# Designs tried in a protein design run: designed miniproteins, single chains, continued (2). Part 103

Each design is a single chain, and the fold is of that chain. pLDDT is the mean over its residues in the fold that is shown.

## One batch from the design tools (miniprotein)

Design m7572
Fold by ESMFold2-Fast:
Structure m7572 (fold): chain A 86 residues (1-86)
Amino acid sequence: MEEAKRLAEEAIRLAEEGKAIEAARLVMRAALLLADASGDVATGTGLALRGIGAEILAELGREEEGKREAIRTAEEVIRLAEELER
């Protein structure tokens, strides 16, 4: 849980620095770690696919949209990780 949360927090920092592609890739890794640690493969896979979508948006030059999607997905990973630690 802590590692997934840490990677998601790092993804938010990278997105805020304008590194939308790196942020999207990091949130995808965070989502996969959340899936592995929680056993909720469906939720983790869904979040990883949203990370892929953010990367595609950034690669297509829609960097602000990719950044927003990466941040939104990372926030969801953090929320779910915190719920699983309670």
Scores: mean pLDDT 83

Design m7573
Fold by ESMFold2-Fast:
Structure m7573 (fold): chain A 102 residues (1-102)
Amino acid sequence: SEREALRRAQSRGAGGTPTGAVEAELGERGGIAAGLGLTAQGLARLAEAGREDAVRRLAELMERLEAALRAGDLPAARATLREAAELLREEGLDDLAEAIEG
């Protein structure tokens, strides 16, 4: 695509550092990190409400999300964030779910 050709040209022009691709990846990682923070807020609220089953499920999703981030698997991290948002919505934390999805 034209965008891929431009990113490849920028990579060559920057002495082998693909600045456009790095910025896109850093932006995606930043969004996922923000989603992880919102998920942690949801975990705290569910724990305070005594929702033990939801807390366990959300903690598992957070571990999967952190593992995906460490592996650089951004598609898996995004999929796990969508699962976390769905769980938060099921538990009535719609504000947090919408913030993760937005």
Scores: mean pLDDT 76

Design m7574
Fold by ESMFold2-Fast:
Parts: C-alpha cells; sequence; structure tokens
Structure m7574 (fold): chain A 100 residues (1-100)
C-alpha cells in the first residue's frame, strides 16, 4: 500500500512518461504498468486530457497490460462521449463474466 507521498510521486512519474513523445503508446503503457507494479500499487488512476487516436491506443494498451498483471485501472477521460466510446470497446474485448 502506497503512502500519500508515494502515491503523489508515482503520479508525477506517470505524468513524465505520458509527456515523453519519444515513446510509443505501447511503450508508455508498459512503463506505467511496470512502474505501478514496482511501487506496489494495485490501483492506478490515469487522466487523459485529450481523446485522440494516440490516447485511444494508450488506453487500449494500458487496459490489456493492467488486466494481464491484475492491476485495477480507473480512467478520467476528457468527455462523457469518450467514456461511452471506450466502455463500448471494453465490452467487446472484455465481455462481462456472467454469474451463473
Amino acid sequence: MLSEEEARELAREMDEIMADRSLSPEERARRIVELALERGAKDIVVTLPEWTERERELARALTRLAHEHGLRLVFQLPSREAHLEFLAELEKTYPPVVKV
């Protein structure tokens, strides 16, 4: 479990990765997930100020890698329309488990 100071430092380092234009969306997603795991985080919040194809690609890569590693992801997207679009995509890729 991260302290408040450790959580703030993690968020700052994630923002630096997000700002690095030399990294592909896949590479940024990988570094963010690796950083979160290294710091012992189980939940991460990712704020995306824009919803272009670059951010869509990052969100897809983050979701896939987080799912593979048992990390919980919460996205803060710039609009309701962006959230609805991404939710629809997630429902196609990760269908809800039907409780029998």
Scores: mean pLDDT 74

Design m7575
Fold by ESMFold2-Fast:
Structure m7575 (fold): chain A 90 residues (1-90)
Amino acid sequence: MAAEAVLAAFRLAAEARPEAEKASPEEQRELGIEVLEEMARLLREAGLEEAAEKLLEAARALREGDEEKAAEYNEQALELMRPHFLEALA
């Protein structure tokens, strides 16, 4: 179910947060890329291909050092995930 995949993706990001808080800015970027790519994989498996593509674009932007572009793609992915997240909470 798409809602379960979105919750799993957010849980993955939440579980990575304590490690990110201890990391250097460079290590935080590398961890962020890894988390985004894994979240995208989970969303793609659930049929949320557009949201997954936006997360992969965000990961690519982070690899290129484009923090602004990465934030934009991440925001677009969150917007696509929001209806499924709210459904899971209802």
Scores: mean pLDDT 77

Design m7576
Fold by ESMFold2-Fast:
Structure m7576 (fold): chain A 97 residues (1-97)
Amino acid sequence: MEAEELARRVYEAADRVLEEIPKDHQAAMKAALELFRETIELARVMEKAGLPDLAREVLKASLELVKATFNGDLEAARQAARRIREVVEKALEELKK
């Protein structure tokens, strides 16, 4: 329940970052930092559930998205967002088992 809600917020935040990168650098950076805060909360839930490796992977992917946003690199940001989704989906499947 909490993990699914946090995952939804992470997905929405990542989509917002990708939308803002070509339009407004300041708004994109703000969205990327909000995404990072949301991934910290999700990673905390994952770690407590016994998934510390996936928690580290989602934090790493989120940092890659922040870096790509800082550089205005939309393609790198898309790749990082896809990686975030992959890791989060794996974590949600493990939490169901």
Scores: mean pLDDT 85

Design m7577
Fold by ESMFold2-Fast:
Structure m7577 (fold): chain A 110 residues (1-110)
Amino acid sequence: MKIEIENPKSVTLIIQKKDGSREVKKIDVKNTKEALEELQKEISKYKPEDIARATARVSAEKDGKEIVTDIVYKDGKLFIYSVELKDGKPVKITFQEGDEEPVTVTLPEA
């Protein structure tokens, strides 16, 4: 995985079901790889057809910026969204679908 975060501040699993119900669980993991593994374990408790969206939200700090990474399973596909925040404002957004090359957009700091 090209979007790797070590020692995150917090990780939250969110399972949104097609019936409109939602489960939220905080987990303790060392990196985004472990967050993905825990998300896959949580998803395995349900039938894939019953899941609308499953998300692992990883919050960390790197180089003086806050990084929020969402690892999302939707419609049998894996998506990764990462946002770098400076003083609470987005400055960089990275998107990756599965094992494809990440797409990065840098926002003006003005």
Scores: mean pLDDT 77

Design m7578
Fold by ESMFold2-Fast:
Structure m7578 (fold): chain A 71 residues (1-71)
Amino acid sequence: MSQAELDAEVYLVALATYLAVSKQEGDEESAKIADEALRKAQELYEAGDYEGAKRTAEEGIKKVKELEEKK
């Protein structure tokens, strides 16, 4: 794999973990944001846009963390 592909995979796995935790905790708002970001990042990854996939996943993680900080 290229470095861009590997980086994208790492961020996708991290985002998927945030989604799983949010669902387990019953945090519907965080789960929705994580799910939407993961869907978009996966679409970009499948299209070969690894940089876009990484960026989208990173932004999703940041948004979930920001919501947790507001609680």
Scores: mean pLDDT 81

Design m7579
Fold by ESMFold2-Fast:
Structure m7579 (fold): chain A 95 residues (1-95)
Amino acid sequence: MTALDDETLKELAEKTKKLIEEQEKELEKLREEGMPEEEVKAAEKVLEGLRKAAEALAKNDYEEALKELARGIVEAAELVPDASPEVLASAKEIL
């Protein structure tokens, strides 16, 4: 696969961090509106994985970025009863 240049990775990391910040604000609203705590925690795990992935991308560490994202997905799926087995299997394969 073609590797992205360092400048593009840094830009992607910055944009990803902004999106994460916006999603965290939406999660706070959903929590206040009575969203189940388990679902809120699952979403928080995905956002944590995205944050760590963005930090790894800023350091040009593609492998770490992918692992952190996969970890967030796996941890989130374990909190949701109806998590897709196919998505879980795919994420665990990356880890």
Scores: mean pLDDT 70

Design m7580
Fold by ESMFold2-Fast:
Structure m7580 (fold): chain A 72 residues (1-72)
Amino acid sequence: MAEALAAEAEARAREIVALARTDVEAALAAARALEAEILELGKTASPEAREAINRAVSETLLAGREALEAAL
């Protein structure tokens, strides 16, 4: 289900944001790995699933990035 994939991707994005509080370099590496995994999933996912995953992850990572930029 698109919702289930989006929820898992969002949960992983939240873990990356939490990691960034203690290790920004590790968080950036994890974010790149998640991005690559989402691109691979996008090759087989429906357009609706792809949009849901991209939206959930982008919103979570953007919020985390803005919080990190404010903390730096």
Scores: mean pLDDT 69

Design m7581
Fold by ESMFold2-Fast:
Structure m7581 (fold): chain A 85 residues (1-85)
Amino acid sequence: RLAEILERVDAAYEQGLEALVAFVHEIADKLDPLEGQIVMAHVWLRLRPEVLRLAEELGLSPEEREEFEAELAKLEALAEERLAA
């Protein structure tokens, strides 16, 4: 089940950011807390490069960018921890 969900996340990511977000929203209510954390960790590692690119394109202020990157670093650390478990 979990492995199949992660494969579907990867397939959705290949279709684009909008497809990935829609899929995550669809399955959110069907996951237990641990499955949800693992799936979100996997999604986050896939999305981080796109989110960073969008922040750069939106022209965030240096202060907003610093806060944004600090929050991203926390989410990335959590994602890596959950996937390593």
Scores: mean pLDDT 71

Design m7582
Fold by ESMFold2-Fast:
Structure m7582 (fold): chain A 95 residues (1-95)
Amino acid sequence: MVLSEEEAERLLMRVLDKAIELLEERIADPEKLAEYIGALNRVTGEVLARVRAAYAAGEAITPEKILATIEAVLEERGLSDLLPILREAFEEVLA
């Protein structure tokens, strides 16, 4: 399914909100939780910029492309430990 720019941004925000919810349920250390939430906020900005650039370039944006972009940004920032939670959040949002 190909998404509009608005649909892509809404999906990204829903996935990130769900990821934060899952982190709040699973991370007992308040300092570590705050660190991960801060990191996800920075990742959000980078993913949004890449999604917007892809639309400007005429690329077809699918839910899978959004997940791949999230995964790429996490890996580039050394946040690969968050990949399982972002994948789970993505699956729950699309269910």
Scores: mean pLDDT 84

Design m7583
Fold by ESMFold2-Fast:
Structure m7583 (fold): chain A 70 residues (1-70)
Amino acid sequence: SAGEELVEKAKAALEEGNYDEAIKLALEARQAGNYVGGYKVLAEVAEKRGLNSTAERLRQMVKDAEEAAK
């Protein structure tokens, strides 16, 4: 799906260290309905940037999105 493709592109950008592109693609994945994938990428960007409190909050959002998908 489009949301899955956006998450894959966001992960590739993150691996390259392009955090701005990774954030952009992760937010687009959310808009396409892939909340879990989008929040997971955003959490990993926050961790890589040393934003530990933000990363913890985003991991909670992943859990909430996974629960809502049941």
Scores: mean pLDDT 85

Design m7584
Fold by ESMFold2-Fast:
Structure m7584 (fold): chain A 68 residues (1-68)
Amino acid sequence: SSREEQRRRVTDAVVEAVKEFSKESGIEIKVTTDPETGAPLIDTSKLSDEEVDRLSERLQAASTQALE
């Protein structure tokens, strides 16, 4: 397995976690891709600090799980 495949797996997991969080919270969260790194860029402008913290924890967990 390549590091690029792992990065893609992490990106997919992050996007899915954002979609699930958006569905659970009822808040539309826009996700775009950084053209230089391929990393997901998440628009948190509609989220409170508490919601950003919860989303961040979920994204970290999803990223870790994707690398197992």
Scores: mean pLDDT 79

Design m7585
Fold by ESMFold2-Fast:
Structure m7585 (fold): chain A 68 residues (1-68)
Amino acid sequence: SMEEELQQLLAELARLEKELLEKYPEKRPFIDRLWAEILRAQSAGAPLEEIKALIERAIAELREWIAE
């Protein structure tokens, strides 16, 4: 289901956040901004597909930062 897929994506985002902050603590404000965008979309009642896209973009961004 979409709900199960979103749960898995959120778990992956949380895992990557922990890894990134262990390597680059200074990235915390950028991570907070990404979470704020996701939370704003959720509170505004955005479509689940839009919320999924925001989480997937956040995951991609964190992976790129970890690879730096």
Scores: mean pLDDT 86

Design m7586
Fold by ESMFold2-Fast:
Structure m7586 (fold): chain A 100 residues (1-100)
Amino acid sequence: SSAEKAIEALREFRERAEEILRRKLEGKISQEEAVAELERLIRELSEFLSTQDLSEEIKKLIDKAAAGFYVAIQEEDPARAEALLAVANRYFDEAERLLS
């Protein structure tokens, strides 16, 4: 179903985005490289989700979550980055719950 495919896409996005943030916080990649990789992931997710029959409520939650990851990846303070990531993940959790 569209819901199952959307849940799989959200989970894959979260795993890959969290890995980008981890690599940035560990100094393995630059902030510029981390932002570029995250922007590509957000684009890929948006393109995929545009092919799915999702409610506007779910789309808005996903947009908020993606925006939260984008803010977190640009945060220089690790503790603030983790707090921003936690907020973004709560939006994804809500979207997944609505998808059942």
Scores: mean pLDDT 86

Design m7587
Fold by ESMFold2-Fast:
Structure m7587 (fold): chain A 97 residues (1-97)
Amino acid sequence: SPLRKGREALEAGDYETAVEYFKKAIEEEIKLNGEDSPDLALPYALLSVAYAKLGKTDEAKKWIEKARELAQKAEEQGFTDVANLAKKYIDEAEKLL
C-alpha cells in the first residue's frame, strides 16, 4: 500500500519519497471513504513528520493541525488505537519544529 511504502521511505531517511507516498495514501482514502475518514489521521500525522524532517516548518504545522482534527474525530467514533498512533506521530513532528 502507499501508506506502507511511505513508512518504509520515512525509516530509510527518504523524506521526499515518504511525502509522495503519504499524499497518495491520503488521496486514495479520500476517494474511498471521504475527507473525514478516521483512517486519514495516521497518514496526515506521518506526512507532518516527513515535512518536519525536511525542515518545511509551515507545511509540517499545516498537516499537524489537520491530523489533530482527524485524530479527535477518530477518537469520538471509537477508533482509539488509530487516534493514539496519530497523536504519537504528531508529537514526533512537533518535537522536530
Scores: mean pLDDT 89

Design m7588
Fold by ESMFold2-Fast:
Structure m7588 (fold): chain A 83 residues (1-83)
Amino acid sequence: MEEEELLRRILEAPSIEEAVEIALKEGVVDEEEAKRLLEEAREIEKREGLEAAKRYVAGRVAENIGRRREAEGWRETPAPRPG
């Protein structure tokens, strides 16, 4: 799954649990990271609402994708391609 598609699906998810499950299923986060991310996102939801929590999950997923690409590095400008 492309990064942009993955992030969009996370932001469109009806719950934090589903957003984190999407990231875990795609292998962007490990089980331990997914559990931690879920707990952090739930605390954000309690304080700032569901949309803020999902944005946090998307941000963490984007960061993890960046780390996964450390081996090859970014070839172009550090911005997601519009498609």
Scores: mean pLDDT 74

Design m7589
Fold by ESMFold2-Fast:
Structure m7589 (fold): chain A 65 residues (1-65)
Amino acid sequence: EIEKIVKEVAEKTGLSEAQANYIVLEVLAGPLSDEELELLAEELGVSVEKVREAVKVAKELLEKL
């Protein structure tokens, strides 16, 4: 199930599966602050806006089961 969520996040955002996987795991660990989103963007080498988009998509998919 998580593997399917990672793939869908990657497809919807244009991130790699590795980047999407990292974001999905962070979302599962708990709520993310603006500071944490900035750190994720730096670690993944993407924009903060892209991280926010991926977090939103991941949350929507994780709420479904």
Scores: mean pLDDT 81

Design m7590
Fold by ESMFold2-Fast:
Structure m7590 (fold): chain A 110 residues (1-110)
Amino acid sequence: EALERAERGGEEAARLGERGGPRGGKAAGDAAGRAGMEAAKRSGSPEASGGAATAAGSGTFAEIAGEQGGIGGGQGAKSAASGAGHGGPEGAEGGARAGEEAARGAREGE
């Protein structure tokens, strides 16, 4: 459920990031990083923390990769959701939100 929402959000963020170019990719990566960090904080899971760090790193990567940054942000959100699942329902929900925020960030980056 939450993982499916994270996957959908991540895929949409990647698509919007590609369309928005470098700005879209960076916005997607940054949004995923921020949401993933919140998810990790709430779950307290080491796995969720790792996913959040990956998502945050994807924002930096987006500055270099542009279009690929959106894809990286989506993958980071998926990783955060997967890791958060280990921390229980709160973490899983946070991961889903990370994917949704990545999509929103990509859209606003246009």
Scores: mean pLDDT 58

Design m7591
Fold by ESMFold2-Fast:
Structure m7591 (fold): chain A 80 residues (1-80)
Amino acid sequence: SKALEIIEELREKIENKTLTEEEFEKYAKELVEATKDFPPEELKEIIELLHEIKVALEEGDYETALKYLEKLKEKVEKAL
């Protein structure tokens, strides 16, 4: 799944603290595009989780960002 591949790339970059704001926005857009055919409720949850990850990254809270990313991964896996 392209969506799961994007999530794994995000995970690696967050763990290595190499993810830029520009890269995050690019991956977030690609993830939304990869999941656009999901039910509206699932899409809303994905967008909300992406927002939570962004906020955590802006605060430098990489642990919280990774927790939300794991939750995002579980949501995507269940919707596939």
Scores: mean pLDDT 85

Design m7592
Fold by ESMFold2-Fast:
Structure m7592 (fold): chain A 62 residues (1-62)
Amino acid sequence: SAEAEKQKKIEEKAREMQERSDALLREAGNKFKEDKEAGLQTLKETGEETRRGMAELAELAK
């Protein structure tokens, strides 16, 4: 059904976002221990990816 397809797309997008965000946040944490600037840069990139993904999820949820 259209509902099932919509839910599947939302689940797939959420999974992609979670995996990408988790990897970037872990990397940012590691970099902060050795290089604060590199850690901040990775965190900014994580924020941008998350914001984009959230906007796409919001559209799919409509």
Scores: mean pLDDT 80

Design m7593
Fold by ESMFold2-Fast:
Parts: C-alpha cells; structure tokens; sequence
Structure m7593 (fold): chain A 62 residues (1-62)
C-alpha cells in the first residue's frame, strides 16, 4: 500500500512527496530544501514512480 511504498523512499524523496501532498508548490519545496525547482521536479517524478502515483493523484490529495 502507499505507506509501505513510502518506506522505500529516500528522506529527500519522502519530503518532496509529502510537501506536494500537503499542497506545497515545487518552488516552495525547492526553497525549503535549498535546491533548484528542476531538482525538486526530478525527485518528485522518481518518488511518484516508486509509490505508483501520478502527479494528478497527488494534486487531488492537496
């Protein structure tokens, strides 16, 4: 399930996914983690693939 899949994420991947689930923008997450928006988008894409969610699924959760 989603919780078990989240356990497979790195700390950074989990933080990016959780931030997006809470309605944070890529820009807000980038500022929080002190990284580029492009890096946040890349990590988010990896996290989504690992947990089996789409960007649309996460937007609906926010």
Amino acid sequence: DLIEKIRTLSGTEARVLTGRMLGMSDEQIANSLRMSVSTVRYIFDRALKKVGLTREDVRRMA
Scores: mean pLDDT 79

Design m7594
Fold by ESMFold2-Fast:
Formats: sequence, structure tokens, C-alpha cells
Structure m7594 (fold): chain A 95 residues (1-95)
Amino acid sequence: NEELRNKAIEYLEEARKLTMKAGRESGQTDVAKEAVKYLDLAISDAERGDLSGAIKHAEQALELTRKLLDGAPELAKKAVEKIENAIRLLKESLS
């Protein structure tokens, strides 16, 4: 489903921006950069139609972004919610 995939990509792009802000606020810029690396891989996978790859990379980004809750709870919570929404839509697109 192209609509679900495109919406998932939008959520991942929003999460990318929030994750970088959370990294700066928490002082965990190394963790944020690693999370963004996986978000960029998830976006690239989704754009290529590799939904399974996109889900896997988004889940890796989610685990890293959760670490930013320690020091940037509001920004990290928003980023986590965006990644979780993207994963849900990618899984729905597989159905």
C-alpha cells in the first residue's frame, strides 16, 4: 500500500529531526547519530519497497531513541511515538 508506505516515511523523517534534537538536549549526540543512521536506512528501505528491511531498521532506531528519554524525555517520547507509528504502518502495508 503506497499511501501507508509514504505516511510511514513521513513519520520516520519527523522522528529523524526529533531524535537529533533529543540527542543535543540529552548530551547523547553519539546515540542520536546511531539512531539517525538506522532511521535513514529504514527510509531508504521503505522507498525501495523493502518493507521487512524498513521495519527491522526502524526497530533498531527505536531501541536507540528510547535511550534519549534519559535527559530529553519530551523530545525522545515524541520521536519514539513517530517511529512506533511508522512501524505500525509498515506492518499494515505488508498485509
Scores: mean pLDDT 90

Design m7595
Fold by ESMFold2-Fast:
Structure m7595 (fold): chain A 98 residues (1-98)
Amino acid sequence: TEAYAHLVRAINLAKEALKVADPEAQPYVRKAIRYAQGALISYLMKRYDEAIEAAKNAIDYLKKALEVTKNPEAQRLLKEAIDHLERAIKVLEEDKKK
């Protein structure tokens, strides 16, 4: 499923970002990873509303990490993770209507 692929890719990108992110950004990236993992679990349980909410919370924390990180590679990885989470939310919102 497309939502699964986007959620997994976002989690992996956020984990890569955590390795290169500034110490100030790392707590936000860790929270984002936990929320993104929560979104994946909720998705697998077919709890689409909870999955969407968790993915939105993950995006909020990734955006906070982007505000404080000075590392260009971390910024690139965080932006890609946000894009995949936004794509996952769109697919999940469509799946809710079926």
Scores: mean pLDDT 90

Design m7596
Fold by ESMFold2-Fast:
Structure m7596 (fold): chain A 110 residues (1-110)
Amino acid sequence: EEKKKKAREEIVKMLSEFLGISEEEAREIVDLAISDPNAAQGRLIKLGVSPMAADIIVETIRKAEELLKEGKVEEAVKLVREVLENLEELAAERFREVVDRGLERSRAAA
């Protein structure tokens, strides 16, 4: 459907603007997030994105693609926009949760 194509192009544009890369490079990252999430995460990290933020971006792209397949075009675009706008806060929260879990495991192992 044309609406799904426009939504995918909007997601590519948002990612391009957020990362300061070309729309072509952003499209490659979107495609990688769907086909090879680990490669997409690695590419984002090479662009200077933190590991936590890269993980969130990849998860968000994959969730947006699910929403697009369900015909929830507006929800898919909104999800990507909201995540990118709040990425630093979301990444900091995820990093804190990972650190706290790691510390508790280390104490249990010691």
Scores: mean pLDDT 80

Design m7597
Fold by ESMFold2-Fast:
Structure m7597 (fold): chain A 98 residues (1-98)
Amino acid sequence: MEKKIKLILEASDEILEESLKEVEEKYKGTEDPAILMGLGVVRRLVEAAKAKDEEAIREILEQVEEFSKGADKEEVEKMQEVLDEFFELLEKKLKEEK
């Protein structure tokens, strides 16, 4: 969790917006509720990060973790794939900016 929060807060608004755009394009036209939920989480994380609201980022990630404990395994995996794609894009773009 701490590594993800740090990664989001270290990202510039440009990196956050580009990463969100790439994830939204990859999953464009999906009707899968779990993927749509994952996209919603990514959008919320980007908004909180642009506001520099570390507490909101933490709360969003904690809500995802709590949902994952009680939800269907396949739905959790699909949602997590969207989130993992977003974090991988952030790491890649931050590494390229050095």
Scores: mean pLDDT 82

Design m7598
Fold by ESMFold2-Fast:
Structure m7598 (fold): chain A 64 residues (1-64)
Amino acid sequence: SSDLQAQANRLQLEIEVLEGMKTMLRWIGEKYNVDQAEVDKQLAKLDQQIAALQAQLDAVKAQL
């Protein structure tokens, strides 16, 4: 349905924004010589959010 497609599009956008944040975190962390363990901790939080959104996206796509 069009509603499911709209939900899939929103979830995909949210995932792409978080992936962009991961890229920015890696770049800024390297630029300012931040401890890799601290960068990894922040990346792990983003990965948990991405995984939750990916599960929602997979569930929506299964209904398309």
Scores: mean pLDDT 90

Design m7599
Fold by ESMFold2-Fast:
Structure m7599 (fold): chain A 97 residues (1-97)
Amino acid sequence: MKLTPEQRERLRAALRAHGLTDEEADYAVKLLEMLNGEKIESLEDLFGSPELVEAVKARVSPEDIEALKGKTPQEIAEDPELVAAFARVVRAALEAR
């Protein structure tokens, strides 16, 4: 389901707590919003680039990637472990581009 305004703000705060800047957290929230409430089937659904996906896979644990697969934006926003995994994936993508 689409994130509520309250879920979006809590997600931004949690992402910042995991070391993202305000701008990086805004980008991360936008990536999830682009899914329009649909589950993540692959990292290509978030990033749209096979080269960027491979760079992320080289920088993060396989467990973090698998934890995010099959999860909706709402499920990620409500689970602190998934938020932490998502923060690591987003940071890796921002460093790899």
Scores: mean pLDDT 80

Design m7600
Fold by ESMFold2-Fast:
Structure m7600 (fold): chain A 81 residues (1-81)
Amino acid sequence: DAAATAAKLQEIERMKARLEELIENAETLLELDIVEAFVRMWHWVMMKENADNADIQAYIDKVYEELLKLIEEKRKKIEEK
């Protein structure tokens, strides 16, 4: 239902915030690669767990794309410093 979907989206948003913190706190390219591996594993698990809800899967994909962009931006910052 709509309330259950909203609660799930909020939980995904909390996980997004935690993963964003891990990305921001990465100091080396190796640490960032490890965080990227966790982001990819999280995406794989979450897509499997929510295979019955296309709206939740779409939000997971959106969060995943945003996290990958943050990783790319962080990689450039580490390489420049």
Scores: mean pLDDT 85

Design m7601
Fold by ESMFold2-Fast:
Structure m7601 (fold): chain A 104 residues (1-104)
Amino acid sequence: MEEEKEMAREVAELLAELAEEMGLLKLAELFRKLAEEPTEEVIEEARKELEKIYAKLEPEQLEELRARATAMMQEILRNSRSKEETLEGYKEMLRELFEMLAKY
């Protein structure tokens, strides 16, 4: 219950840091707002900013990102035996996905 909210906050904070490192300042601000208070308005704004980024990708690049994210998420869920391992796995996954996105 409360652990799920904490994990979501930590993931949002990590996404904000990675977005800032990639120069995606608007997306970083939106992820920080999500970490503080995930309102429907902030979620919608973050979704719109992500759609702008996805629109710059070729269909093959978008499919590669989705396939990689799906594979990593499934591996994390299969292999993680604790909340801490799951969260660390998500941090690794998000870093890799942002690095891939930055190369496009």
Scores: mean pLDDT 70

Design m7602
Fold by ESMFold2-Fast:
Structure m7602 (fold): chain A 90 residues (1-90)
Amino acid sequence: SEKIDKEIEELKKEFDARIDALVTDPQRREQLRAEFDKYLEEIRKTLERVKAVLDAKYEPSEQERLEKDYEDILNQAKERLRRRFDAMLA
C-alpha cells in the first residue's frame, strides 16, 4: 500500500501543479482539486478491495503472479485517472 500511496500522492501533486498553471479562477481550482481528491480516494478504496480479493485467491507460492495482477490493475487505474483529469480540464 505504501507504493500505491506514493503513486497516488505523486499524481495529486502533478495535477495540482497543472491546475495552478492552467486555471486562474481560485474557486475553479478548489472545485477541481476537491473533485480530483474524491477520484483518488475511490481508486485507493478499489485497490484495497482488489488486494483483499487477490490475497484470498492466491497461495503464497503464487505471490509473483498476485503482484503482477495487482500492478496491472494499478496501472490501468492510474491511466483512467489521468484521462479523467484531462477531460475535467477540457
Scores: mean pLDDT 78

Design m7603
Fold by ESMFold2-Fast:
Structure m7603 (fold): chain A 82 residues (1-82)
Amino acid sequence: VEDAYKEVLEFLKQRNDEEGIKLVEELYKNKTVEAEIELGTFAAFIRIIKTLDKLYPDPEAAERIYDTLIEEFKKVAEELLK
């Protein structure tokens, strides 16, 4: 889970997403199984999209997918923290 946490944090830092960074740090701090699954899932999707963009470059499509994933992640993270 440490690798997933680090990967997600670096991704959000690169995007200057302070709200996302805060949610990720709180999820990691809670150490619940649900939080670990969500962080791992988000990290896996980031890897898949990076791989797809490398193989079939479409930066506009990649950004739309990233924005959607970040929005969905934030919704799930907020629910898990309440």
Scores: mean pLDDT 79

Design m7604
Fold by ESMFold2-Fast:
Structure m7604 (fold): chain A 64 residues (1-64)
Amino acid sequence: MKIEAYLHVDVRGLSKEEAEAKVKEAEAKLAEIGPKLLAQAKAMYPDEDVELVTKVILDDGKTY
């Protein structure tokens, strides 16, 4: 079983430094929340081999 946690970051209108800071903040949040999500999933599905995939996705400002 795979648990996927993706955090979308809108970097439109930001400076390079602001965009990098926002991405690092998002990555830090995923690093904190990811293990908690994995622990919760393992508690709900103890007989499953649970894998966690985390990624920060940059929004290009368009709705698809």
Scores: mean pLDDT 75

